# Designed miniproteins, single chains: the designs that were tried, part 98

Each design is a single chain, and the fold is of that chain. pLDDT is the mean over its residues in the fold that is shown.

## One batch from the design tools (miniprotein)

Design m3627
Fold by ESMFold2-Fast:
Formats: C-alpha cells, structure tokens, sequence
Structure m3627 (fold): chain A 69 residues (1-69)
C-alpha cells in the first residue's frame, strides 16, 4: 500500500544516509514489494541494488526518490 511504500522508501534513505548499505538494501527491497506506483517501485529496486553493492549514498538517493514518488 502507499503508506507502507513511503515508510520503506524513507527507511532506505535514512539507513543509506547513515552509511548502512545493508539496511538501505533491505528498505529498498521492502519498498519494491509494497510500493503503489511504478516509479516508487523502480526507485525501491534501485535502492536495494545499490545497497547490496555496498553503495550507501546511491541507495539513500534512490530511497528518497521512492519516498517522493
């Protein structure tokens, strides 16, 4: 649902900004699963992929993009 998507996107952004790439990846994946729009879902998937690659900063940006979408 939309609220769960927003919360997951924000969580990915916050964890990524704190340097927690694994946490950001988890948040991005959750956002991908529950996001209500294709834009938010795509951003959530990109946050998960960046976080799994260890790129916390990129994961944070995609998490924020998903939260705003």
Amino acid sequence: NAEAGRRSGLAAAEMGAAGDAAGAATGGYQNFKVASTPEAREAGLKAAEAGRAGDAAASAQYGLQSFKA
Scores: mean pLDDT 79

Design m3628
Fold by ESMFold2-Fast:
Structure m3628 (fold): chain A 62 residues (1-62)
Amino acid sequence: AANPELAAALAELAAGPGKSIFRPEHADDVYAALIATAVDSALFPENRALAERAMDLAVKAL
């Protein structure tokens, strides 16, 4: 099933306060989302909590 919590967390990262380079279209590709989330948290520390939330949800979706 689609993970709406993961999709919401990824959308929040894309629009977040430390605007990420993450593209929402990558949300359907879990591996691309995990890579983008890792890169985002390194470049935008203010997004770290959102990045950790997204990674936790992505791992549970696998």
Scores: mean pLDDT 59

Design m3629
Fold by ESMFold2-Fast:
Structure m3629 (fold): chain A 90 residues (1-90)
Amino acid sequence: NKDEELEKEIKELIEKLKKYTEVINKVLGRLTEEFKEQFDKMVEGLLNSPVSLEEKKEILEERVERAENALRLLAEKEGSELAKEALENL
C-alpha cells in the first residue's frame, strides 16, 4: 500500500528532523525544553493539516534538508562534535 509507505516515510522524517533540531539547539545554547514543545506543536499542526501525504512528506524533506545543512555549517565552522555525531548516526 503506497499510503502506508508514505506514512512510514513521514514518521521517519519527523524522527530525523526532531533529532537534528535538538542537536542544533544544544550547540547554539538555546532552551531545549521550549523548542521541544514548539516542535511537537508544529508536527501536530502538519499532521492535522488537510494537505496530501505526498505534500506532508515534501514539507518534511525540505525541513530535514535545511536542518542537515545547518548542522554541516556548525560542524565545519565551530568544529561541533555534537553536530558531526548527529550527521553520522542517521
Scores: mean pLDDT 78

Design m3630
Fold by ESMFold2-Fast:
Structure m3630 (fold): chain A 60 residues (1-60)
Amino acid sequence: GMKIYRATEDYEAKNPNELSFKKGELIKELLEIGERYVVGESLTTGERGIVPTSYLEQIS
């Protein structure tokens, strides 16, 4: 199944490869990269980028 996360707080991208998002935003996992990050897609904006998992809560 497809992993979906909810952002637990706002995040501002620190570089062009990262995704910015707001608390409550839903992010689909595209690829797991290490323990701390995923490549995600915002279900709100359709933008893709690296997301720190510490800002995410898995909901499915």
Scores: mean pLDDT 85

Design m3631
Fold by ESMFold2-Fast:
Structure m3631 (fold): chain A 85 residues (1-85)
Amino acid sequence: SEELDDLYEEAKELMAKDLAEIKAMVAANAPRAEIEAHIGKAYLKIYAHIGYLKENNHPRAEELELLLQETMGEALDMLKAAQAA
């Protein structure tokens, strides 16, 4: 439905916003534990929205779940690279 499609787009926007915020934290040399906690909270929040989309049989819910996994993986890789350098 249009309402579920809107929720899908909102979840994508939220993922992009959270990734940008994580990048800013890394650039500011925020403590590793704080960045990891932020990534974890962002993941759980967005995953809840994906669960709702799955329960309502949205055709792109699985695609969004994969995008979430990729986005959070990218965030963790950036954290590792920045704090190893």
Scores: mean pLDDT 80

Design m3632
Fold by ESMFold2-Fast:
Structure m3632 (fold): chain A 64 residues (1-64)
Amino acid sequence: GTVKSPEQLAQGVLDAQKNNPLSAEVSPEEREEALKIGEKMTGNKGEAAKALADMILYSREVQR
């Protein structure tokens, strides 16, 4: 068992965020840009858009 769906991945990112300084390292501007992408992809859902934004930011940093 592991993350199989985008929804489960988003939840995993939120849990990981609790112990990661990543949110502190990411600038407010980058957060806003990621949130805009999330809102566009989800059709402006709020929580879902925020989860996708966090996933995008997390993915970008761990790729380095």
Scores: mean pLDDT 63

Design m3633
Fold by ESMFold2-Fast:
Structure m3633 (fold): chain A 60 residues (1-60)
Amino acid sequence: KEAIRLRIQAEFLRLAAESSEFLSEDPRVTPEYQEENRRSAEELRERAEELERKARELEE
C-alpha cells in the first residue's frame, strides 16, 4: 500500500518538474521567473527520485 502511494506521489512530482522546466525555458516570462522555475524543477526531480527509491525499498 505505502509503496503504491509513494510511486503516485513521485509521478505527480515528476509531472510538476516537467511543467516547471517548460516554464523555465519560456522566453515570454521574466528571467527571475525562469530561474525560480528551474530551481523548482530540480528540487521536484530530486524529491521524486527519493520517493521512487523508497518505494522500491518497500517493494522488496
Scores: mean pLDDT 80

Design m3634
Fold by ESMFold2-Fast:
Structure m3634 (fold): chain A 55 residues (1-55)
Amino acid sequence: GEELRKLILEAIAKILRGIGEIIEGELTGDEEKIERGKKLIEEGKELLKKADELE
């Protein structure tokens, strides 16, 4: 349904943003960006797990 679609899209968005933050943090030496990116990836993984549990 719509809720499942929204959860999957939100999860993908967070994971992609997280990867971008990690790459940018590594290139610039910004440890805070690296940690933010890791957190976003973990939040995205949690959303994917919730989406899986709905079906």
Scores: mean pLDDT 84

Design m3635
Fold by ESMFold2-Fast:
Structure m3635 (fold): chain A 55 residues (1-55)
Amino acid sequence: DYTAELDAAIARVEALLEKYGEDVTPEQIAEETGISVERAEFLKRALLRERAEDA
């Protein structure tokens, strides 16, 4: 189920950002979550933007 896998990846990226902050690299996210570095970079950017807008 692609949607469930994507939701799980987003949740893991959010947890990594909470633990390490914005200094976590896309390469670290890819290694921890199993997604591609390109997708990790996109999700990191999207989630950081969302957090900035909520602040």
Scores: mean pLDDT 76

Design m3636
Fold by ESMFold2-Fast:
Structure m3636 (fold): chain A 69 residues (1-69)
Amino acid sequence: SLLEALENARSQIETNKYAALFGLLEVAKALNDEELAARARELIRNVQTVSSEEVEELAEELRKRIEEA
């Protein structure tokens, strides 16, 4: 499910930010959410400087989108 995919990505934020962001990108793509997919790609490009808080913010926006679908 999308919620399982989101939770799996979220669990990796502290240990593998790159894997977390790619998981969130796949969730955004599955939701056909171009704006959140673009945000995920932006964070991936800047993964070396991205904070855990920024990744958590994206995860929370995706969670809300799943609940609204």
Scores: mean pLDDT 86

Design m3638
Fold by ESMFold2-Fast:
Structure m3638 (fold): chain A 68 residues (1-68)
Amino acid sequence: MQEEIDRDVEAALLIIQAAVGLNAAKRHKLPKEVIELYERAIDAASQGNVEEARKLLEEADKLMEKAL
C-alpha cells in the first residue's frame, strides 16, 4: 500500500513538473520536439509509467536549457 501511494504521489509531481515545463516551452516558442517531450512525459505519468515519465522530463529539460 505505501509503495503504491508513493508511486501515485511521484506520478502527480511529475505531471505538475512536466506541465510547468510545457507552459514555459510554449511561452518561449521552443521547437515542437521540446513541447512533444513534455506532453509525452505527462501522458506517461498519467498512465503510471513513472520511470519513462522521468526520462522524458529529463530529456525535455536538457533541451530547454540548451534552447534558453
Scores: mean pLDDT 81

Design m3639
Fold by ESMFold2-Fast:
Structure m3639 (fold): chain A 59 residues (1-59)
Amino acid sequence: SAREEAERTAERALEALLAETDPALQDMILGILRKELAELGLSEEEIEELVRRVQAAIA
């Protein structure tokens, strides 16, 4: 399903973010995540929920 693919996409982004120390590259990874989730057909609310979850995990 699109939601399962979205959660896998968010998990891959989280792994990349945990390996990255450059804030500019972290922002780029988050931007790519938002774009990929939008391409999967997620609503803006669903995208921001998953992005917020990923950001909370690296804080």
Scores: mean pLDDT 85

Design m3640
Fold by ESMFold2-Fast:
Parts: C-alpha cells; sequence; structure tokens
Structure m3640 (fold): chain A 64 residues (1-64)
C-alpha cells in the first residue's frame, strides 16, 4: 500500500497527471483492487490529487 501511494505521488509530482488501470496497479503492487481504490480516495481526501474514475480506469491530476 505505501509503495503504491509513494509511486503515484512521484508520478504526479513529475508529470502532473496519470491514467491508471486499477486492476493492473493491484497486480503490479501485489495488493487488492480495494486497496488501490482506498489509496486513491486517501490522496483525494488529503487534497494531493483530483481523481476521476470510469470503471477500472482512473485519471489522476495533481491538486493545485
Amino acid sequence: AEELRAELLAILDEQGSAVVDLSELARLFGVSRSTVTRVLRELEREGRAIVERRGDVATLRRAP
């Protein structure tokens, strides 16, 4: 979970945005899809990212 969170933050800091597949991220980081969804929700709640979800695909943008 922490490794996934750190990687998403690094991508947002470097690129400003990312498009991710929730199931693919879960597989790559060895976590459940629910854990990926929780991490995205935490980043949005903390004001670090703006998250737009369409099914299994999420678009993340760095918060201003």
Scores: mean pLDDT 81

Design m3641
Fold by ESMFold2-Fast:
Structure m3641 (fold): chain A 76 residues (1-76)
Amino acid sequence: ENLKKEAEKLYEEVKKYIDELEAQGRTDAANILKEESEREYKHALEAIEKGDEQAAQNHVDLLKKIVEAARNLVAG
């Protein structure tokens, strides 16, 4: 299923950025991203399991924004 694979890929990507922020000593930023990404990933999976495609897409889109924020934080 497409949305589940997308959510899994996004969550794996944000975990890599969290690890990098931790390595840089940016613990507060890493903790915020960890909490937000875990919450949105869990909600996406729950919506997928319930067959709520619109809710699933909304949570995947939020996860994409979290990944973008994490990427920008690591880059600069």
Scores: mean pLDDT 86

Design m3642
Fold by ESMFold2-Fast:
Structure m3642 (fold): chain A 55 residues (1-55)
Amino acid sequence: MGGEEAKKAAEELALKAGLSKEEAERTGQPAMDAGRLAGLTDEQAVELARKSLEA
């Protein structure tokens, strides 16, 4: 999927976890950046964000 769509998915997941929109945006961007820096796909970066919010 596209980076924009992956970012939105991570933000949506954070909002469903009870975080504010600002917190969701802060969580989504660093998680995507960290995933890409580690050579992960957009889907893997979203999964990393999901784990950090649910763990």
Scores: mean pLDDT 63

Design m3643
Fold by ESMFold2-Fast:
Structure m3643 (fold): chain A 59 residues (1-59)
Amino acid sequence: MEAAEKGFALAEEGMRAYKAGDLATAVELFRQAAREFERAGMPLLAADARAAADKVEAE
């Protein structure tokens, strides 16, 4: 998978985990998504994914 495709797939899985109440998995997936978006040269998407992970972790 290209880095951008990986980032979107991981973010989708993170949202699915969050909706299922699996907060720990959601945090891990959003952090991985941020890393892949960074590799893809998408800094705004990477920042958004990191913010999502931080918000879930604070819950």
Scores: mean pLDDT 82

Design m3644
Fold by ESMFold2-Fast:
Structure m3644 (fold): chain A 69 residues (1-69)
Amino acid sequence: KIEEYEERLKENPEDAEAWFKLGEALYEEGRVAEALRYYHRAFRLYAAAGDVAGAREALGKLAEIAAEL
C-alpha cells in the first residue's frame, strides 16, 4: 500500500491523491505526526489545483486528528 503511493510520488511529486493516501496509510500505522505532514501537503496541492472536494477531504482529516490531540 505505502510502496504504491511512494512510487506514484517519485513520478509525480504533485500527485495530491498519492500524498493523501500515503497520509492515510501512515495514520493507520500510528505515525500521526507524519500523517499530518502528508495531509497538509495533499491539502495544499488540492487547493492549488482548484480541487475543492479534495482540499475539503484533506482538511477534514487534519481537523479529525487535531480533535484527538
Scores: mean pLDDT 80

Design m3645
Fold by ESMFold2-Fast:
Order: structure tokens, then C-alpha cells, then sequence
Structure m3645 (fold): chain A 75 residues (1-75)
């Protein structure tokens, strides 16, 4: 869990450097909201947020890939 959280933090930091802080913040918010919806048992909200995440990932695929590579280099 700690290692996964550290990897996630490195990825968000790299994403902010590659694509800007706003995109990194939006991705972090969507992931947090998805986790909250799953914990609450709100399946409709979780599905909606998951779809929004998939759309965001598709729109920013190249930037996310570069952020992932940068984060891996720092890990």
C-alpha cells in the first residue's frame, strides 16, 4: 500500500510537470471520488466516474504515458 501510494504520488508529480498541475489535480480528484463512491456502495456514481476517468485517459494518452515513464525513472 505505501509503495503503491508513493508510486501514485510520483506519477501525479510527473504528470504535473509534463501536462500541468490542473490535469494532475483533476486526475487525483477523479480517482479519490471513484474510491469514495466504491466505499459508499454507489455503483452508479462509481461507473460514471470510471467512464470520466477513461475519457480523460484517452484524451491525454500521450501525456499520461510520458508522465508514467518519468515517474518510473524516478522510482
Amino acid sequence: EERARESWELFLEALAEVAGEELARRLEELVRRAEEAERAGDEEEAERITRELEELLAEHEEELRRAHELAQARA
Scores: mean pLDDT 78

Design m3646
Fold by ESMFold2-Fast:
Structure m3646 (fold): chain A 70 residues (1-70)
Amino acid sequence: EEEEKKKKLEEIQEKVKELIELIDKWFEENSKNQEEKRKLGHEFNDLLSKGELPEWLPKEIKELVEEILK
């Protein structure tokens, strides 16, 4: 049981790393400047701390977060 939980946690950590890379790439492609990217990142962190996701995130990223939180 504990070993299975640790393996699940490692899988979650790998998915989180992939998620962060996807989000960073999306911000780079969709942000007009560094200030806008920073604002979007701050909004994402604030909403995530409340268990929410921004409406503007791509569906693929939202689905990955939902899978991680299961």
Scores: mean pLDDT 68

Design m3647
Fold by ESMFold2-Fast:
Structure m3647 (fold): chain A 72 residues (1-72)
Amino acid sequence: SEREKIEEEWKKQIEFYKKNKDYEGLIEWTQYAYLLEELGLPITEETYEKHREEIEKKLEELKEKAKKRKAE
């Protein structure tokens, strides 16, 4: 399924960035892939570039929600 392919791609990218100690790239890739999935869009660079502004806005919303959940 497309969902399984997305999760497999995330794991592969996570291992790649960890191996190269590129933690900043790992964070960016994880946020990119997560947001595209949340938007129901294919995980591609073209999709990211086309919807960059919307993705950035959604990312900030997710960061704020994460902060609120941690403040128990």
Scores: mean pLDDT 62

Design m3648
Fold by ESMFold2-Fast:
Structure m3648 (fold): chain A 69 residues (1-69)
Amino acid sequence: MDNALRLAIAFLEKYLKEGSEAYKKLDPEKLAQLLRDVFGLPEEVAEEVARLVKEKGVKAAIEYLRSLL
């Protein structure tokens, strides 16, 4: 799980660094599916990340994932 968490964090940080255009292309539902199916995060973790991105933004989701390391 640690490797999946680190890859998910790196992916979200890349979206944040690419600026507002890349950030606006983040679909929370597709993000949750990507985190689960491609990165291997548990469903509950992937869903919480998608919720945080929608409600509080990408930085809050990154902070949540780092808290799980």
Scores: mean pLDDT 73

Design m3649
Fold by ESMFold2-Fast:
Structure m3649 (fold): chain A 75 residues (1-75)
Amino acid sequence: MEEKRKIIAKMVKELAERSTNPEAREYLKKAAEYVENGDFDKAIEYLKKAMEAEPSLKKEIQRVINHIELLKEEA
């Protein structure tokens, strides 16, 4: 579980680095912190906010949300 959380958090941080929108980047950074802390519900909330702020990342963000939802089922 810990290793999977680290991988997902890294994916979110990589999306933040690729983000061209400062607001979306801030949401993605917060989402990564929530993933690292195991607060998956807040992580998903901030990922959805990032998706609204930067629709070009919608597919990649949705993929991350799907991984987090799977991780919640394992917990």
Scores: mean pLDDT 82

Design m3650
Fold by ESMFold2-Fast:
Structure m3650 (fold): chain A 75 residues (1-75)
Amino acid sequence: SRKKLEEILEQTDRSLKLAERQGASSDALISLLDSIEDHAKRVYDLSEKEWKEFEEYVKRLKEEIERRRREEEER
């Protein structure tokens, strides 16, 4: 359901922000997102459209983390 999708998106965001505040590396943040996605696929029953939206959200977060890492390496 849309409500379950919103809950998992919010939980993903909170988990990522907490890890960032704790000083997690970019590799650790990406591993966390992989773990969240794997867990979600095992536990939740979402529609194809909702899964696509979730996967796109996770992909966007990973791209942002990788972009910031590259910028730091160039400085």
Scores: mean pLDDT 81

Design m3651
Fold by ESMFold2-Fast:
Structure m3651 (fold): chain A 102 residues (1-102)
Amino acid sequence: AERAAELRARAAAIRAAVAELRAHASGPNADAWARFLEAVAAAYEKLADLSEADVEAFERVVEEEFARLSAVLADPSASDAEIAAATDAAIARIEAAVEELL
């Protein structure tokens, strides 16, 4: 119960941060981060329902995908389409990591 409450609190904090981001920033980079973080929050909510899930393994995947997306968003030559594709790919990998732990 305590672990589940902590993971749900973490998800809620991420969702609050996304709401602030959407209120104060716009454009493809802001949308990419908002969508990625929303997927991470949804993943934590799913993991909160699992007593045996390896959250540390999941967090390593989040760190790897964060680094990949960050590299694309740091490239000033990246098109809106390339940013969208990288975001969609990162979200799919986060979702796949959660399904592997289910």
Scores: mean pLDDT 83

Design m3652
Fold by ESMFold2-Fast:
Structure m3652 (fold): chain A 76 residues (1-76)
Amino acid sequence: MEAYEFVAEISSEVGSGLPNIQSALDYLYDQIVAGDIDFARAQSRRQQIIDYLKANDTPDANADDIRAGITAIVTA
């Protein structure tokens, strides 16, 4: 699976159009492509990423905090 397909699938499952969630998805993609996040590790944490983004699918959630949470999930 390619990184863009993986992130597109997560985006579809989350179903959010909010800028903070879209920013977090862009961040996840960029970090995987840059090699800063291990892609196999991210794939193994797919459901945790989806659940985390759904839990933070609110316009008052801070985008930097959401990105930090994604990093914590994929590095655990």
Scores: mean pLDDT 84

Design m3653
Fold by ESMFold2-Fast:
Structure m3653 (fold): chain A 66 residues (1-66)
Amino acid sequence: MSAEQWRAIAERAIEQAEEARKAGNYVLAAEYYRAAAYAYKRAGDPEKAKEAEEKAKEMEKLAKEQ
């Protein structure tokens, strides 16, 4: 799988994470942000991978506070 394909997978995972977050499903949002972080790492984009990991941690924290 190419870096371009991994980036496309990551971008779709971000969209799914944002949809889950808007629905208040922080557990699902965290899972999608984690998937995006993995895909960005495979795409060779450590900056976006780190950003997605931080968003996943934020969602995990919100899920625990519910």
Scores: mean pLDDT 86

Design m3654
Fold by ESMFold2-Fast:
Structure m3654 (fold): chain A 76 residues (1-76)
Amino acid sequence: SSEALDRDFAREAEQARKDAEGNYQKAVEAIKNGDISTAAVYSTAAALMYALAGELDKARQVIAETDKLVEEAKKK
């Protein structure tokens, strides 16, 4: 039944959303510590996991924040 596959996909999406949130929190912590390289890595991971969770607007926001971090690093 497609319902069993839908439940498996929903479980995987929920796990991806939780993983995205964890990576995003680590990115925010790295920013507070001035570790832009670590922040960029965790922000990228968070964006990919939000996309896997189907949360495309959040993924786009995190990508935009990562782009800002990279741009600010280049100005030094």
Scores: mean pLDDT 81

Design m3655
Fold by ESMFold2-Fast:
Structure m3655 (fold): chain A 74 residues (1-74)
Amino acid sequence: SEAEELRRKGEEYLAQGKPEEAAEAYRKAGDLYEKQGKPEEAARSYRQAGFLYHGLGKEELAREMYERADRLLE
């Protein structure tokens, strides 16, 4: 699926030392998993994006990703 492709792209970007592109790919994967009714996969993808945004000093985006993930599992 497109969500799985984006998650895989995130892994590839990380292997290439591109954390910003990786974070964007994981965020987009989360959005698509959520649209597909896959809250567990969406939450994992958002948490991965949040972790990377935190490492990049993008604290507002990191917080948003973690909040979205937590909301999906409630």
Scores: mean pLDDT 88

Design m3656
Fold by ESMFold2-Fast:
Structure m3656 (fold): chain A 92 residues (1-92)
Amino acid sequence: SAELEEAIERLKRTLESQGFQVEVEVEGTVATIKIVAPNINQTIGLALRLIGLALDGLDLEVKVDGNTITVKVRAKDERELIEQLNRLAEGL
């Protein structure tokens, strides 16, 4: 949907403006966000922000591998996925 595409583009722009490289893949109601940081300090900083958002109730699975952070967002439907992606962008 156009609203899902807008949520994805917003999240990508938010992270890219901070120097990250971002790829987003959506399959059904699951978004996989692959983020490459320019250095380890920015990787740690982003990982801590993501952990904070998860503790604040965002349903995130976060994996860190070197300077790559993979975030999986699972939702029950597209509306919830859009809400989760927008909330993620607001918190980053």
Scores: mean pLDDT 88

Design m3657
Fold by ESMFold2-Fast:
Structure m3657 (fold): chain A 63 residues (1-63)
Amino acid sequence: MEEEIERLLEEARELVEQGKYKEAGKLIKKAMELARKSKDEELIKRVEEEAERIQRLGVRQVL
């Protein structure tokens, strides 16, 4: 589960670098659901931080 979450976060970061914020947001949502299932507060916090970062960038880019 942790490996899947890390993979999703890595793909989301690559999508952000490409300006694909909507696609990155979908991967972050999936990672967040997996993190919640793990009940690992550290993983949940990490995913929430990435989600906030993507949302902030998306707003600046009109998403």
Scores: mean pLDDT 74

Design m3658
Fold by ESMFold2-Fast:
Structure m3658 (fold): chain A 118 residues (1-118)
Amino acid sequence: TEQKIISKTVAAQILFSAGDVERALELLKEELKEYPDSALTLTTLGRIYFKMGEFEKAKEYLLKAIEIEESAESYTNLGALYFKMGEFEKALEYYEKALELDPSNEVAKKLLEKAKAA
């Protein structure tokens, strides 16, 4: 199961990098139908939608990923997304959560200070 999830998610990332966005999203959504609680698949969908500028869809997938598996990386990614959407208070909350899990995370520290200044 885990190895299968990794294989489809990796293939989707390669397809996206090659410009085949539709096939990449199809593979990830297919994997998500079989494994709805895959934090990796949800985070990958969120990152792809974020790169496409579809911030609302990116937010939905990243929030679902965090509900399944909390990580400093996932919280930092969600904080960055809220910051891009102009929701600075929510960005601040998620960067603080990232630092609670990993106090040494320099990326989260820098983004937290930027969000406080906004």
Scores: mean pLDDT 81

Design m3659
Fold by ESMFold2-Fast:
Structure m3659 (fold): chain A 60 residues (1-60)
Amino acid sequence: GPSAEETRARARAGAAALIAAGMSPAQAADVLLHEAKILEKEGDLEGAAALREEARTVGG
């Protein structure tokens, strides 16, 4: 799968796009947390951890 760095870069870009479309930072963070749960179920624990770190940065 993608590296943790690539996963965080994509997550940051996606969160920025959602916020630009009218989503709050907290709502964008919730989307990233939901994606992290999907990656965890798929066995991508590093990707899930990367998304959780980015969600904390985006949501405060």
Scores: mean pLDDT 81

Design m3660
Fold by ESMFold2-Fast:
Structure m3660 (fold): chain A 76 residues (1-76)
Amino acid sequence: MEVNEELLKKLIERFGSERRFRIALLVDEAQPAGLSVAEVARRLGLSQSTARRHLRELERKGILERDAAGRYRLAR
């Protein structure tokens, strides 16, 4: 798919940072099972506390949802 530089910039702004956008992409790629905090932290070289903060912010924005097992998936 074709994405111009300005459209990519707007997508990054929507997520608040390039890092949060990358987290959302990782979760999307792992659908339908999603990813745990520990898996996101490991894949991006983040501490678990940092990964949890980003995931909770994406959940607050309605981009991700957390299941009963604590795994994050794209919101339906």
Scores: mean pLDDT 74

Design m3661
Fold by ESMFold2-Fast:
Structure m3661 (fold): chain A 94 residues (1-94)
Amino acid sequence: PTHTLAHEVRRKLEEAKRLLEEAIKLLEEDESEEAKKKAKELAEKAMELMREAIAPVEEALEVKKVHSPELLEFRELAREIEERYKEFEELLEK
């Protein structure tokens, strides 16, 4: 039994991951300035979605000290997105 908020968090994190992977793929396939601009827009949208999704999760874990495996999964997904964004930044500097 998960409430609506947990479902929304999961959807936003999965969407953020998809957008970031699209941004990385675009940079790997096309080194043009237009592709870089579009990739930046996708990556920025991904990071905004991730931040919106993780804020209530971090509050529940750190402030309310909720011990939930699902919330820990959300934290791990957000961390993976942050790590992948660093890889995106490295590709962008190429």
Scores: mean pLDDT 81

Design m3662
Fold by ESMFold2-Fast:
Structure m3662 (fold): chain A 70 residues (1-70)
Amino acid sequence: SHAAIAEQQIDDLFKNGWTPENAKKVAETLLKAGIISEEEAEKLIAADAREQVGFLLEVAGRPEAPLFHA
């Protein structure tokens, strides 16, 4: 599922460190899953590591995101 793939990509990001390559993969995965917009995907790729972590936490909390729901 797109949710499981996105979760795994985020996990790999934290394990291997924040790289432009990992940021792009995460952004593409979230965009394909319909969790973020194309604009948000571009913003994620361009952001620094701190901003990217904050953004991913925000995305995980979204009602539309199947990654995390109460």
Scores: mean pLDDT 64

Design m3663
Fold by ESMFold2-Fast:
Structure m3663 (fold): chain A 55 residues (1-55)
Amino acid sequence: KEELLDLVNEASEAYAAGDVERMRELIEKIRELYPDHQEVVDALEAAKARVEARR
């Protein structure tokens, strides 16, 4: 099982790279593995929206 911190770190790398598709994949993975951490999902969705708005 991947740790939540590892998934968040991968999402941060995807955010820095502007990789919206990778961010979406990681957000869904976190939602599946850590459904009680909706706060983390919400934060990553906001970050993804910022990347999309810059394009």
Scores: mean pLDDT 79

Design m3665
Fold by ESMFold2-Fast:
Structure m3665 (fold): chain A 60 residues (1-60)
Amino acid sequence: DYEELYEEMKQQYLSQGAPEDVAEKAARLEMESSRAQEEGDWERSRELREEAQRLVEEAK
């Protein structure tokens, strides 16, 4: 369930010290990454996940 993943990832990023707007954006990218993986697009999945991690690290 992508909505559940979004909420879980958002809370995780907030607990790591990310601002709320960054946590929301990163969680959305993680959700899109999971969808891409389910569709078999592993390269897009990896790129989206890397972008999410970059946003969180840059905001800390």
Scores: mean pLDDT 82

